Designed miniproteins, single chains, continued (2). Designs and how they scored, part 67

Each design is a single chain, and the fold is of that chain. pLDDT is the mean over its residues in the fold that is shown.

## One batch from the design tools (miniprotein)

Design m6461
Fold by ESMFold2-Fast:
Structure m6461 (fold): chain A 84 residues (1-84)
Amino acid sequence: SMEREKKREEAEEYRKKGEEAEKAGDYQTAFDYYAKAGHLYAELGEYEKAAESLKKAGDAARKAGDNVTAMVAYHEAEEMKKKA
């Protein structure tokens, strides 16, 4: 559907913004974008992509020094892997 395609494009755009923020060393911003991408992929049932994005969100949070947020993101990524 058009709605599904729009969400997929939005998820891809957030993923790219996360990558650009990560390259710039803006790990808090990278976390925000990767988490948004992961949640949109999960809504689409694309659990492998959701897991990858949430793992990248966890990595970004850890690099930002937020270990609690990183653990939550890693847990969400593992739950998505179980659904894939």
Scores: mean pLDDT 90

Design m6462
Fold by ESMFold2-Fast:
Structure m6462 (fold): chain A 80 residues (1-80)
Amino acid sequence: SEAEKKAKELAKKLTEYAKKATEAYLAGDMDKAEEYNQKAIETGKQLLELAKQHPELEPFVKKALEEALAQVEAMVAEAE
């Protein structure tokens, strides 16, 4: 379905943003780290809303969101 394709695309973007945030953090670029962390959080929120609209995607979205948000939260906590 188109909803499933969108969920997979958002999950991939979420992972990419989390990765870029980590790379920026390790490079000492805190501005870039915060920028990508914010994008990851916003992408995660979109993924959660998609799951609410399409319950059949909930198991996939829940796993992707939980893993990615945990990674972003860890990065934000380290940046503070």
Scores: mean pLDDT 80

Design m6463
Fold by ESMFold2-Fast:
Structure m6463 (fold): chain A 59 residues (1-59)
Amino acid sequence: MKLYKAKKDYKAQRDFELSFKKGDILEVLQEVGDRWLVAKNLKNGKVGFVPKEYVEEIE
C-alpha cells in the first residue's frame, strides 16, 4: 500500500478529480503518467484523480 500526504488544499476542477485538504492521507491506487495519481482519500473513502505536485509520499 502506497501512502501520500496532501501538502496543500486542492479543489476538484472536474467531476473525476478528488478534492482534499492539507494533511489528508491518500492511498495510491494507480499512477497515471508523470503528473497524476488515482487515489483514495482515507478520511472519506472517495476515489479520484490527484495532481502529484499537491501531495508527497510518506516515508
Scores: mean pLDDT 84

Design m6464
Fold by ESMFold2-Fast:
Structure m6464 (fold): chain A 89 residues (1-89)
Amino acid sequence: SLFEEAERLLEEAEELLEKAKKALEEGNKEEAIKLAEEAIRLAEEALRLYKEVLREAETLEEINRAIGGILRAIGVILDAELLIEKAKK
């Protein structure tokens, strides 16, 4: 399903963000930026799929889980963008 695909992409984005954070802590700024940029790419694709789930949602439960996914994806994007800014300083 579109929801399951979005969940898998978001989980991969979250894993990449954690790897980016570790790379930054180890002083590997260029690697941290690359991992964070890939996390943004996957989170943006997950966001796109969650928005499609929301457009096709017919029940309150489907609406609620799609909104939850949208908020989580936005959170990953914002966290990754902040990490990139910190790495560039």
Scores: mean pLDDT 91

Design m6465
Fold by ESMFold2-Fast:
Structure m6465 (fold): chain A 60 residues (1-60)
Amino acid sequence: GEAVDKAIAEAQKHVSELLKEGKIDEAIQALEIGLEVAEESGNAELAKALSDLLDKVKKS
């Protein structure tokens, strides 16, 4: 839904900004917190998007 799409876009923007600043550990922590919240709320689509983004950050 629109709320999920906005949440994913906001998370991608925030992570991108942290990575540009070299704050990789902070980007990982933000994604881990977001993933926990998404899983607790039962938002599988958001949880998958955040998990995929976390994997990309860790491999970079």
Scores: mean pLDDT 80

Design m6466
Fold by ESMFold2-Fast:
Structure m6466 (fold): chain A 93 residues (1-93)
Amino acid sequence: SPVEEHLERAEKLIEEAQKLIDKAWEYVKQGKFDEARKYVEEAKKLLDEAIQHIDRALELATTPEERERVRKLATKAVANYMAIIAIEVEIDL
């Protein structure tokens, strides 16, 4: 379904963003703040695209099960944005 396609795309983008966030933290631990910033910038772009797919899925969702999947993916995206904020605070020190 169109809902499923948007949810699958959002999930993949969130998973890719999470990997970039993990790499950014590795660079922070090494004091490589410029490298960490580049990974954070790429993760933000992926999360912005994921939110667009989540919004489209929400517009098309007709079942409680589809709405629950939207809610779970939105929660994961928010958690990734919060992790990015934590990294940005650390590298500005």
Scores: mean pLDDT 90

Design m6467
Fold by ESMFold2-Fast:
Structure m6467 (fold): chain A 94 residues (1-94)
Amino acid sequence: PVEAIAEALQAVAEAARAARAAGDEETVALLSEAATHLAEALVAAERGDLEAAREHLREALEAVERALEAATDPETIAALERAREAVERALEAV
């Protein structure tokens, strides 16, 4: 679970870089929210609290999905799709 959450955090960071390059402040804010939830999920998973990790991962997924609804830049959308897939894989690992 820890490794999958770390990969999701990296994918979210890459999506945030794309959003910043596009000047999409709303998507950057949503991805910052997702990164916070992923960091909380990572701490919970490291402590063996898989229920708390799962809850935080669901919150991260919701933030990424809201970012996908808001984003219009193709490179940002592609990075967000990869981030969503990474968060979904982390949820399956927990």
Scores: mean pLDDT 90

Design m6468
Fold by ESMFold2-Fast:
Order: sequence, then C-alpha cells, then structure tokens
Structure m6468 (fold): chain A 62 residues (1-62)
Amino acid sequence: SLKEAIELVRKGYEAWRAGNYKEAADYFEQAAKLLKEKHPELKPFIDAVESMAQAFREKAEA
C-alpha cells in the first residue's frame, strides 16, 4: 500500500542518518518496487525514490 511505501521511505532516511547506506538503499529499493506494483500512476514519486535508491547503493558499494 501507499502507507507501507511511505514507511519504507522513512526507514530509509533513518538508515541514512545512521550512516547505513546499504540499508538505506535496500529500503528505498523496496519502496520503489512496492510503488511500481501498486501505484504505477505515481511515476514522479517512483522516479524520485528510485534515484535515491541508486544514489545510496552507489555510496554503499563505492
């Protein structure tokens, strides 16, 4: 649901604040996947969440 996706985004931000880029990427990736499956009409939000997931993934693996 949208509420579940927002909770995943919140957890991603909490992980980022703790310096856990891998966990942040994992949460944002889960949120993007859930949004694509249940709310494909929210394309701008999905794109923003995916961009954040990619950025954190790059930091975690660099």
Scores: mean pLDDT 84

Design m6469
Fold by ESMFold2-Fast:
Structure m6469 (fold): chain A 80 residues (1-80)
Amino acid sequence: MEELLKELEEEITKALVAAGLEEEEAEKLAKEAVEAVASLPGITEEKLKALVYYAKAVLYELEGDLEKAKEYKEKAFKLY
C-alpha cells in the first residue's frame, strides 16, 4: 500500500512537470492528491495500481509516446 502511494506520487509529479509545472509545485500537488486518494473509502491496492498506470499513461501522452500511453491506459482499465 505505502509503496504504491509513493509510486503514484512520483508518477503524478512527473506528469505535472511534463505539463509545465515547476518541480516544487508539482511535488506539493502530487503529495496532496495522493493523500486525498488514500483517504477515499474503498481504496484498494488494485485501484492504486490502476491510478499508477493511468498516471504513467498521462505522462507518456504528454511526452508524445502515444503507443505507451495506450498500453498503460489499457492496463489501468483492467484493474479499475
Scores: mean pLDDT 79

Design m6470
Fold by ESMFold2-Fast:
Structure m6470 (fold): chain A 95 residues (1-95)
Amino acid sequence: MSEKLMAEGLRTIAAAVAAAEAAGLEDHAAQLRREASNLSQALAAGDVEKAVEELRRGAEIAEQAARESKDPEYSEALREQSERLRELAEELEKL
């Protein structure tokens, strides 16, 4: 169901926020929090097109954070979260 994919997206963005904060990437963490808020609103409204857009934006921010992180552990976590957000966006579009 679309709601389950969006809910997983919110959890993935929350994990990306935690990793970005731990890496000292405060601006990226703040951007990810905004994307989580936007995705939460899309979920409440049942707006699948908006949810796909916000998942893709979250993925881009997480990928940027992964490149800027100096810690390999946080870089890898952020990259995995970015990839998962792209997968969720693709799955949601195919519904």
Scores: mean pLDDT 89

Design m6471
Fold by ESMFold2-Fast:
Structure m6471 (fold): chain A 74 residues (1-74)
Amino acid sequence: MIKELSEEQRKLVEEVRELIREGEKAFEEGKYEEAEKLYTEALELMREVYADPHVVAMEAVRAAVNLSITKKKL
């Protein structure tokens, strides 16, 4: 079982998820520069979260793939 995150770590996980969702929305709207910024911010916040590998790892892969695709469009 995944160990319980601290309150602050839980907030970071939610912020990462929100940044990825906003990045995906910006990407869908063709705002590639904004999407790159949002995905980069999500990846940087994830460096502070080293628990809950099931949530954070999937979001990391998602953000990294989307950032890579976004950079190719810039």
Scores: mean pLDDT 69

Design m6472
Fold by ESMFold2-Fast:
Structure m6472 (fold): chain A 100 residues (1-100)
Amino acid sequence: KALELGRRGERLGREGYEAETAEEQARGGVDGGGEASEAVSTEPKLSPESARAAERGGDEARKAGLKGARNSETIKQVQLGTAGAIAGIGAEFGARLKRK
């Protein structure tokens, strides 16, 4: 049960987050995700519509850079995986026995 989420988080985090985040960290903040969000903050004279458009652009830039989307997804998975792995370690034997 919880082990399945822990394993998925570990696999995604280890292979995806490690490789992607390491590269994103080197160019992160420069790509656009954080930069777009910062730009909106730097421009306090935005109309409500323009502010929303800038925020949408920032979110899209984050997804295009895979930084925000991957970090958010991986952190969520790791958080759930860490709690699930600790509680699901014992359940692994039970689940594996049931799976044969």
Scores: mean pLDDT 44

Design m6473
Fold by ESMFold2-Fast:
Structure m6473 (fold): chain A 119 residues (1-119)
Amino acid sequence: TPPKVTLEELIERLEKVMEDLYKKLNLSPETKALGDKVLELIREIAEKATPEDEIDVFSFIATLVKALEKIYESKDPEEIDRIAENLKAAVDRFAKKYNNPELGETLKKFIDEVKKIAK
């Protein structure tokens, strides 16, 4: 990873991770539509982020990227479940802080579908 990562570069990494999930887990069109909606909502939040909130947005997207990569790479159903539940808790905190219930609901649904297939 480069020593200095921009928010845009991190979003590009999230897009690549989503594409990897779609391919490796052979996700349904409905689940892919949830993932595409998540990317749209995350881009909107990133574009509206104040300089003070930018670190929180960056940290959330970095957490999401790392968690999703671990879910499709893991062969342990208990580890997958733990990662998914921890990620959903982080999603709830982030969605509440930025008053974005649509992101919270859409992303948790996406995580639940990914978790079911990855197990």
Scores: mean pLDDT 83

Design m6474
Fold by ESMFold2-Fast:
Structure m6474 (fold): chain A 54 residues (1-54)
Amino acid sequence: SAAARRRQRLLDLAKRFGEGSGDKEKMEYLIEYVEAQLAGDADKARELRRKALE
């Protein structure tokens, strides 16, 4: 679906930005957040989003 393709693009972008930033841990949380959303794990996605933004 278009939504799944968009999420994959966001995952790829997060990976690319992680290579240029000093905040590798926050980038990893963002990558895992997108993966949790793709898997339909809403509880895990909420926790990872919180960690990425804090």
Scores: mean pLDDT 72

Design m6475
Fold by ESMFold2-Fast:
Structure m6475 (fold): chain A 64 residues (1-64)
Amino acid sequence: DEAIEALRRKSEELGLSPSVVEAAERTLRAHNEYNPEQPATPEFAETIAVMAKQGEEASREARA
């Protein structure tokens, strides 16, 4: 939950679209499901948000 909060806060800061935020949240939940003994940290969640933003920008440039 702290990780998901960090993800949402960072996503807002970066201006991610709602669909991208949903995809990032799914990625974070999948990580926690795969690693129940070592769930995602807030830092890891922020990294996912940054990577999602980079992916969004790369996709935009590729379509240009």
Scores: mean pLDDT 75

Design m6476
Fold by ESMFold2-Fast:
Structure m6476 (fold): chain A 86 residues (1-86)
Amino acid sequence: HMRLVGRTALRSSDPEALLAAIRRLVAEAYARGVAVGKIELDVTPEGVVVEIRVYEASGGEAEAMRALPSPEAVLAALEIEVHGPA
């Protein structure tokens, strides 16, 4: 089971707003020394609300993620999964 380390919900599908929220959650986790391994976006059928969830990496992936020099480098290496209507 991956541990949830950050969560937020936006009433927007604007890519810039979503990316800003993702960057904030990743930066907050990085500042706490948490190895981020995955981001999930859950979109409502209407696209009105997007829930963003950030999960902690484990094992060898956690070691690799902790070795990255900045929150920006972490974000560039992250897997982002989108769940919602096709």
Scores: mean pLDDT 77

Design m6478
Fold by ESMFold2-Fast:
Structure m6478 (fold): chain A 60 residues (1-60)
Amino acid sequence: PKPTKENAVELLAKTATLVFGLSLEEAKELFKDKTLEELLEALGELLGVSPEDIRKFLES
């Protein structure tokens, strides 16, 4: 599937709930106003991978 802002927010929110113990709703609220590029950068930072690799995962 093609990466979208909504898919990136969902993935980042789920990752943040696992890493920081936040609720899914709280995590989504923190990231709802970010651009796709900002969300991919945040995911890369949390997971220790490049934003390009995150994009490829979302495209798979």
Scores: mean pLDDT 73

Design m6479
Fold by ESMFold2-Fast:
Structure m6479 (fold): chain A 74 residues (1-74)
Amino acid sequence: RLSEEERMVASARALGRHLLAELRRAGYPEEVIAEVARLIDATVAAMRGASRAEFDRLLAEFNRRLQALLARAE
């Protein structure tokens, strides 16, 4: 809710960009990279005005979907 929220959002974006670069380096298909990028953007957008409970839930959902996506790509 405070500037801490904006700092977390900025950190999530930076981490997301780093993750996307790493996936490209690893040779993941562009389609998978695009899916991960959309997931990052959606999660970050949802985090902006989120409550504490929503924050935790959004993070857990992001992690679950990311892991499923990467596991499928192998």
Scores: mean pLDDT 75

Design m6480
Fold by ESMFold2-Fast:
Structure m6480 (fold): chain A 80 residues (1-80)
Amino acid sequence: MKETLALFLIVAAEAARLFVERLMKKKGYPEEEINAFREEVDKRIEEARKLLEQGKYDEAIKKANETLAWLTRKERELLA
């Protein structure tokens, strides 16, 4: 079940990224800043997916969960 959990967290992080991008656009953030944010999140998600592909489920779960936590903090800052 660790593989399923890792995949779920990766998908959740992808969904959270889209939501944060939408909030940034609505708040009038510059395209450069939105693009930099997207690139950073995509790199983190790619690292988690590579760990998953290597069978390193605990590391993939940790990386995806850290990414999701960071996105949640960013969302809270944007909603404040």
Scores: mean pLDDT 86

Design m6481
Fold by ESMFold2-Fast:
Structure m6481 (fold): chain A 57 residues (1-57)
Amino acid sequence: MVLAVLSGEAKDKQEIREEAERWAKLYNKEHPGISIKEEEIETDTGKQFVVTIEQLP
């Protein structure tokens, strides 16, 4: 189950990771099976960095 998706420019990768870690920490208090998935996507305007926070079964 996807709980949150954070995205932005690849140059802001570290800030996006830190934001995702804060969200995951909040969710993990109720859902110990939290997973974080990172992806870089190329777009017409540059590289995007996407972090998906999901609960594993």
Scores: mean pLDDT 76

Design m6482
Fold by ESMFold2-Fast:
Structure m6482 (fold): chain A 58 residues (1-58)
Amino acid sequence: SAAEEAREAARRAAEENGLDEETREKLAQGSADMARSGMPAEAAKAMGRQEARLAAEE
């Protein structure tokens, strides 16, 4: 599903950016929720990747 694809993309991006498990799951859930709310899967994935980069820079 689009939500599952968005979740996995965000989780992968968080792992690649070295974020902890709690932050990884939070970002994954956020991207999945965006896709479930009607955001296109590709947009939800892109937003998840951006959130992961921003979290890593803090």
Scores: mean pLDDT 80

Design m6483
Fold by ESMFold2-Fast:
Structure m6483 (fold): chain A 77 residues (1-77)
Amino acid sequence: MPLIVTVEIETPDFERAEEAAREAAERQGLEVEVERLPDGVRITIRNYKTEEDAAKAVAELGGRVGAPVRTRVEEAP
């Protein structure tokens, strides 16, 4: 089943985090949803084929934003 990755980024730069998430998803042909939180953003990315691909995308996103990321990986229903 495809994986759903939820990433929470602690950053005051919401615009940069949103842009980085959309760019990463577009490069991989994936769907992305971005939600603003009081202390950062929550990014939900759908349709990763492997946990390894998901982890790689999260690492790239964290590098672009320059902020700590917290990741949750779940199988799609």
Scores: mean pLDDT 69

Design m6484
Fold by ESMFold2-Fast:
Structure m6484 (fold): chain A 84 residues (1-84)
Amino acid sequence: SHLARAAALAEEAGRAADAGDYRAAAELLIEAAEERLRAGDTEGARAFLAGARELVRILSAEDPEYARELLERIRRLEAEVEAA
């Protein structure tokens, strides 16, 4: 199910963050949000996108161009949450 996949992706994101891999953590949280949206869980998607935004703030100091690309993806998904 989309909810089960979202949970697995969120667990992987937590492990990536614990390892200091904030790039992988941010991308996994964005994927978890996409799966939550496919399941119709807009609140769950919003929570994962908020987590991804925090990681993008950290990444912006290291690679502003990559952070900007992730933020554009997050904003697109946030618009889908607002439309639902």
Scores: mean pLDDT 88

Design m6485
Fold by ESMFold2-Fast:
Structure m6485 (fold): chain A 62 residues (1-62)
Amino acid sequence: MTVYARVLDTENSFALEGEGFRVGDLLEVLEEVDENYWRVRSLTTGAEGVVPKSHIEIVEVE
């Protein structure tokens, strides 16, 4: 099962800004790191990183 998410906000997010993610980027959710973070890969840029759950939304589950 593949889970996709979209970046809602990069402001004040060290993880999102540092890894080159942009608002509106489509992400593949790779794994849950903890209660606050997911490890994701940007389908737009290919960037991979650990991002706060509050800054992304789940778009699609396959």
Scores: mean pLDDT 71

Design m6486
Fold by ESMFold2-Fast:
Structure m6486 (fold): chain A 72 residues (1-72)
Amino acid sequence: SMMSDSEQVKEGIETLLKKAEKAIKEGNYEEAKKLLDYARSALETAKKQGLLSDEEYKEFMERIEKLEKEVE
């Protein structure tokens, strides 16, 4: 079966975060910043659309903020 909209958006954010972590490891901080910007935008849109619980939103946001601190 096809993934739900909620599952698809969570997988998309996970993919962006994994790519950002890899970019940081490789010293590509400019790419990491762009990926984190995409992840933040996707997360906020998903929350607005009711696709994420408060707990899921908080967990993803904490991960984004932690990675942002590694590139600032």
Scores: mean pLDDT 86

Design m6487
Fold by ESMFold2-Fast:
Structure m6487 (fold): chain A 117 residues (1-117)
Amino acid sequence: SPIDELRERVDKLMDEALKYAESGDEEKAFKIVEEIARETRELLDAMEAAGVPRDEITLFVGRVVGEMFRIVSLLKNPEFQRKVLELAREVLRYALERFPDDPRIRGLLAQVDEMLA
């Protein structure tokens, strides 16, 4: 399906971001994470429009944010760590606009806010 193709594209971008972060090319890793954040928001719009169950959407968002946390753990530059966390916060806030009471998304947002404090 078009949604499965978009999910696969996000997964491939995540693998690339992890490889660049591991190799120390933090600027390229960050640019790919910006693309992941943008495409994840677009995918949320597509999933909601297609009637994908809330639990599937929020699980997908949680997985993307979890991988962003993994990228943060590999980065040495505190500026890029902060910027990736700000992108994770943006994705989570976007999801909360649609699912304001979702405990998974709220829990992850609280974790990001603590990391940014």
Scores: mean pLDDT 89

Design m6488
Fold by ESMFold2-Fast:
Structure m6488 (fold): chain A 56 residues (1-56)
Amino acid sequence: SEELQKEIADLVKKYMEEYKKLREKNDKDGLAKLRQETLDKLVPLSLEYARARLEG
């Protein structure tokens, strides 16, 4: 789905922007939290996208 691709792309973009800010601050706890929150959203979307493409 084009909509799912867009959601995944936007989530990755947000992750990269926040990651850069937290890295500049050396905020290890913030980086771990950002990673977990991003994975919690990204994994379901990625699986949904993969299933939509593979399942008829």
Scores: mean pLDDT 81

Design m6489
Fold by ESMFold2-Fast:
Structure m6489 (fold): chain A 61 residues (1-61)
Amino acid sequence: AAADALAEVLGITREQAEKILQKAREGSQVGRANSRPGEQGAGDIGTAAAKGIKEAKKELE
C-alpha cells in the first residue's frame, strides 16, 4: 500500500520504496522524538516528510 504508492510517485521499484519508507520512518521517528510533538501543524509535517524521503533516496542511490 504505502510502499506501492511511494514507488509509483518516485518511479522506483517497490523494494526500493520499502527501503526508503523504512529509513524515512526511522529518521522521522528519531527527529520527532527530539522535536516538540503537537506544536507543528500538518503543513510542517509535509516539509519534514519531503526532506526525509529525499535523504533516504540519496542513501539508496
Scores: mean pLDDT 62

Design m6490
Fold by ESMFold2-Fast:
Structure m6490 (fold): chain A 83 residues (1-83)
Amino acid sequence: IMEETYKRVREILLKAGVPEDKAEELARWAAETAQRLVDSNATDAEINKAVQEIKKRLIEAGVDEETANRVALAVGLAVIQAK
């Protein structure tokens, strides 16, 4: 799940024009977050909270809202599918 999530998030960010170094850092953090949620058997409420936190941090990092939403949804879906 971590490697697949990392690759998908990185692709979304790069296609949106996020610089490669920043995209790699954000994708790694998002993939690590997804893995933690799977490892902890996170509830739907905890997954939703994490999705909102990912979106918030991406926007604060300068990622546009549409791209931040797409990344956050990709992470949430990856966690749900891994359960």
Scores: mean pLDDT 81

Design m6491
Fold by ESMFold2-Fast:
Structure m6491 (fold): chain A 83 residues (1-83)
Amino acid sequence: SSSEQQRLRQLEQDLLQSARDAELALQQASSVDFDTTFKLASERLEELRRSVEESRSSGRAVTIQTARDGVDAFTDELKALAK
């Protein structure tokens, strides 16, 4: 259980870092093409919010990892817009 708690703590820290990376990518993409970035964010953010809420409600590694993967995929889409 202590090793599971350490794993969950690391995944939560990784999720927070992924969120910071997404914020930076969002800022960069918005400076290049605000309208396209706003549309992408509008389409992705609600699903990402649900994924993060699920990770918080369940507290399980798999749900936290799923939330992180979703945030990282969004970051990659934003980076592609910024080029």
Scores: mean pLDDT 80

Design m6492
Fold by ESMFold2-Fast:
Structure m6492 (fold): chain A 72 residues (1-72)
Amino acid sequence: SELVKELEEIIEEAKKLIEEHPEVASLAEKAVKLAEEALKLYKEGGDLLEVEILLGVAKLALAVAKLLASKL
């Protein structure tokens, strides 16, 4: 599943960012939690729209964390 792969990639990238840039750990950890919640909902047969919204918010949180890490 493309959606599962994308969520797993977000979790992996965010966890790596936490280790490399502890100064943005709080925001990167929020990306992990949102992506993990989306994965859980998807596996439980939950609302696909809610899964897509959580994916979008997780992507945004990770993108902002990466941007902040590049400036700090």
Scores: mean pLDDT 87

Design m6493
Fold by ESMFold2-Fast:
Structure m6493 (fold): chain A 90 residues (1-90)
Amino acid sequence: SPLERLRREAGEMADAIEAGDWEKFLEELDELVEIARSVLSPEQQAQLEALYEEFLKRVEEAKKLPEDQAKSELLRLFEEFLGRVQALLA
């Protein structure tokens, strides 16, 4: 199911955050957004795009923090983003 695919992708992204692998995180993020987009209506896709754009801006700000703070903030931001994406899929 799309939710199962999203959960697997989310797990890989959490692992990438812990490893400090920003490149892998961003690649997996794009895949997660594509999975969500594939099952959403056009109106929900517009909401997803707005969430994604705002999340990317906040990720760029988080990258400027010291490493441990950046990881904690990115995980928090990602959990918020994932929860909002899952709400669109409900």
Scores: mean pLDDT 83

Design m6494
Fold by ESMFold2-Fast:
Structure m6494 (fold): chain A 65 residues (1-65)
Amino acid sequence: SLERDIAVALTLMIAGILKAIGDPAAELARRAAEALEAGDLERARRLLREAGLSEETIDSILATA
């Protein structure tokens, strides 16, 4: 779906930025993207939260049209 594709793309972009700056949270964000691709929104939210993203940022990713 378009919403899932956008959420995955945004999450992978965040993972790429974290990796580029040497943040170990990059791996959690990458796993969150995999969870989104699998349709596991609850797991994706938990992984993004563990990666240190704010609830506002997580909601923005998951609410993308």
Scores: mean pLDDT 82

Design m6496
Fold by ESMFold2-Fast:
Parts: C-alpha cells; sequence; structure tokens
Structure m6496 (fold): chain A 66 residues (1-66)
C-alpha cells in the first residue's frame, strides 16, 4: 500500500541517521493509515534518536493503545 511505501521510505532514512526525514515519511504514512501501530512506534524511535524523549514516549504510548 502507499502507506507501507511511505513507512519503508522512512525506515531507509532512519538507517541513514536522517531522523528528521524519517519522521516526515512516518507522518505521511500515519496520515494515510492512522491505525498503523508500527508507524507510531517508528516515529517514537526517531524522536528518541533525536533526544526528544517526551515526544518519543507520547508516540510509543499511542502505538501501545492501537
Amino acid sequence: SEAEDYLNKGKEYLKQGKYIEAIKWYRKAIELDPNNAEAYRLLGEAYRKLGVDTLAEKWFKKAEEL
């Protein structure tokens, strides 16, 4: 699906250490599929890599609630 394609693009940026770009693609995936728990978990991981622990925790919690 298009949401999965966006999620995979985000994962490619995450592997490259491009966390801001990864976040943009994960947000696009969430816009297409708001119930994708994996997308929220990956968004949390990207924020953790950036040192924004408050946002990381928020998105991990969202993933757990889906």
Scores: mean pLDDT 87

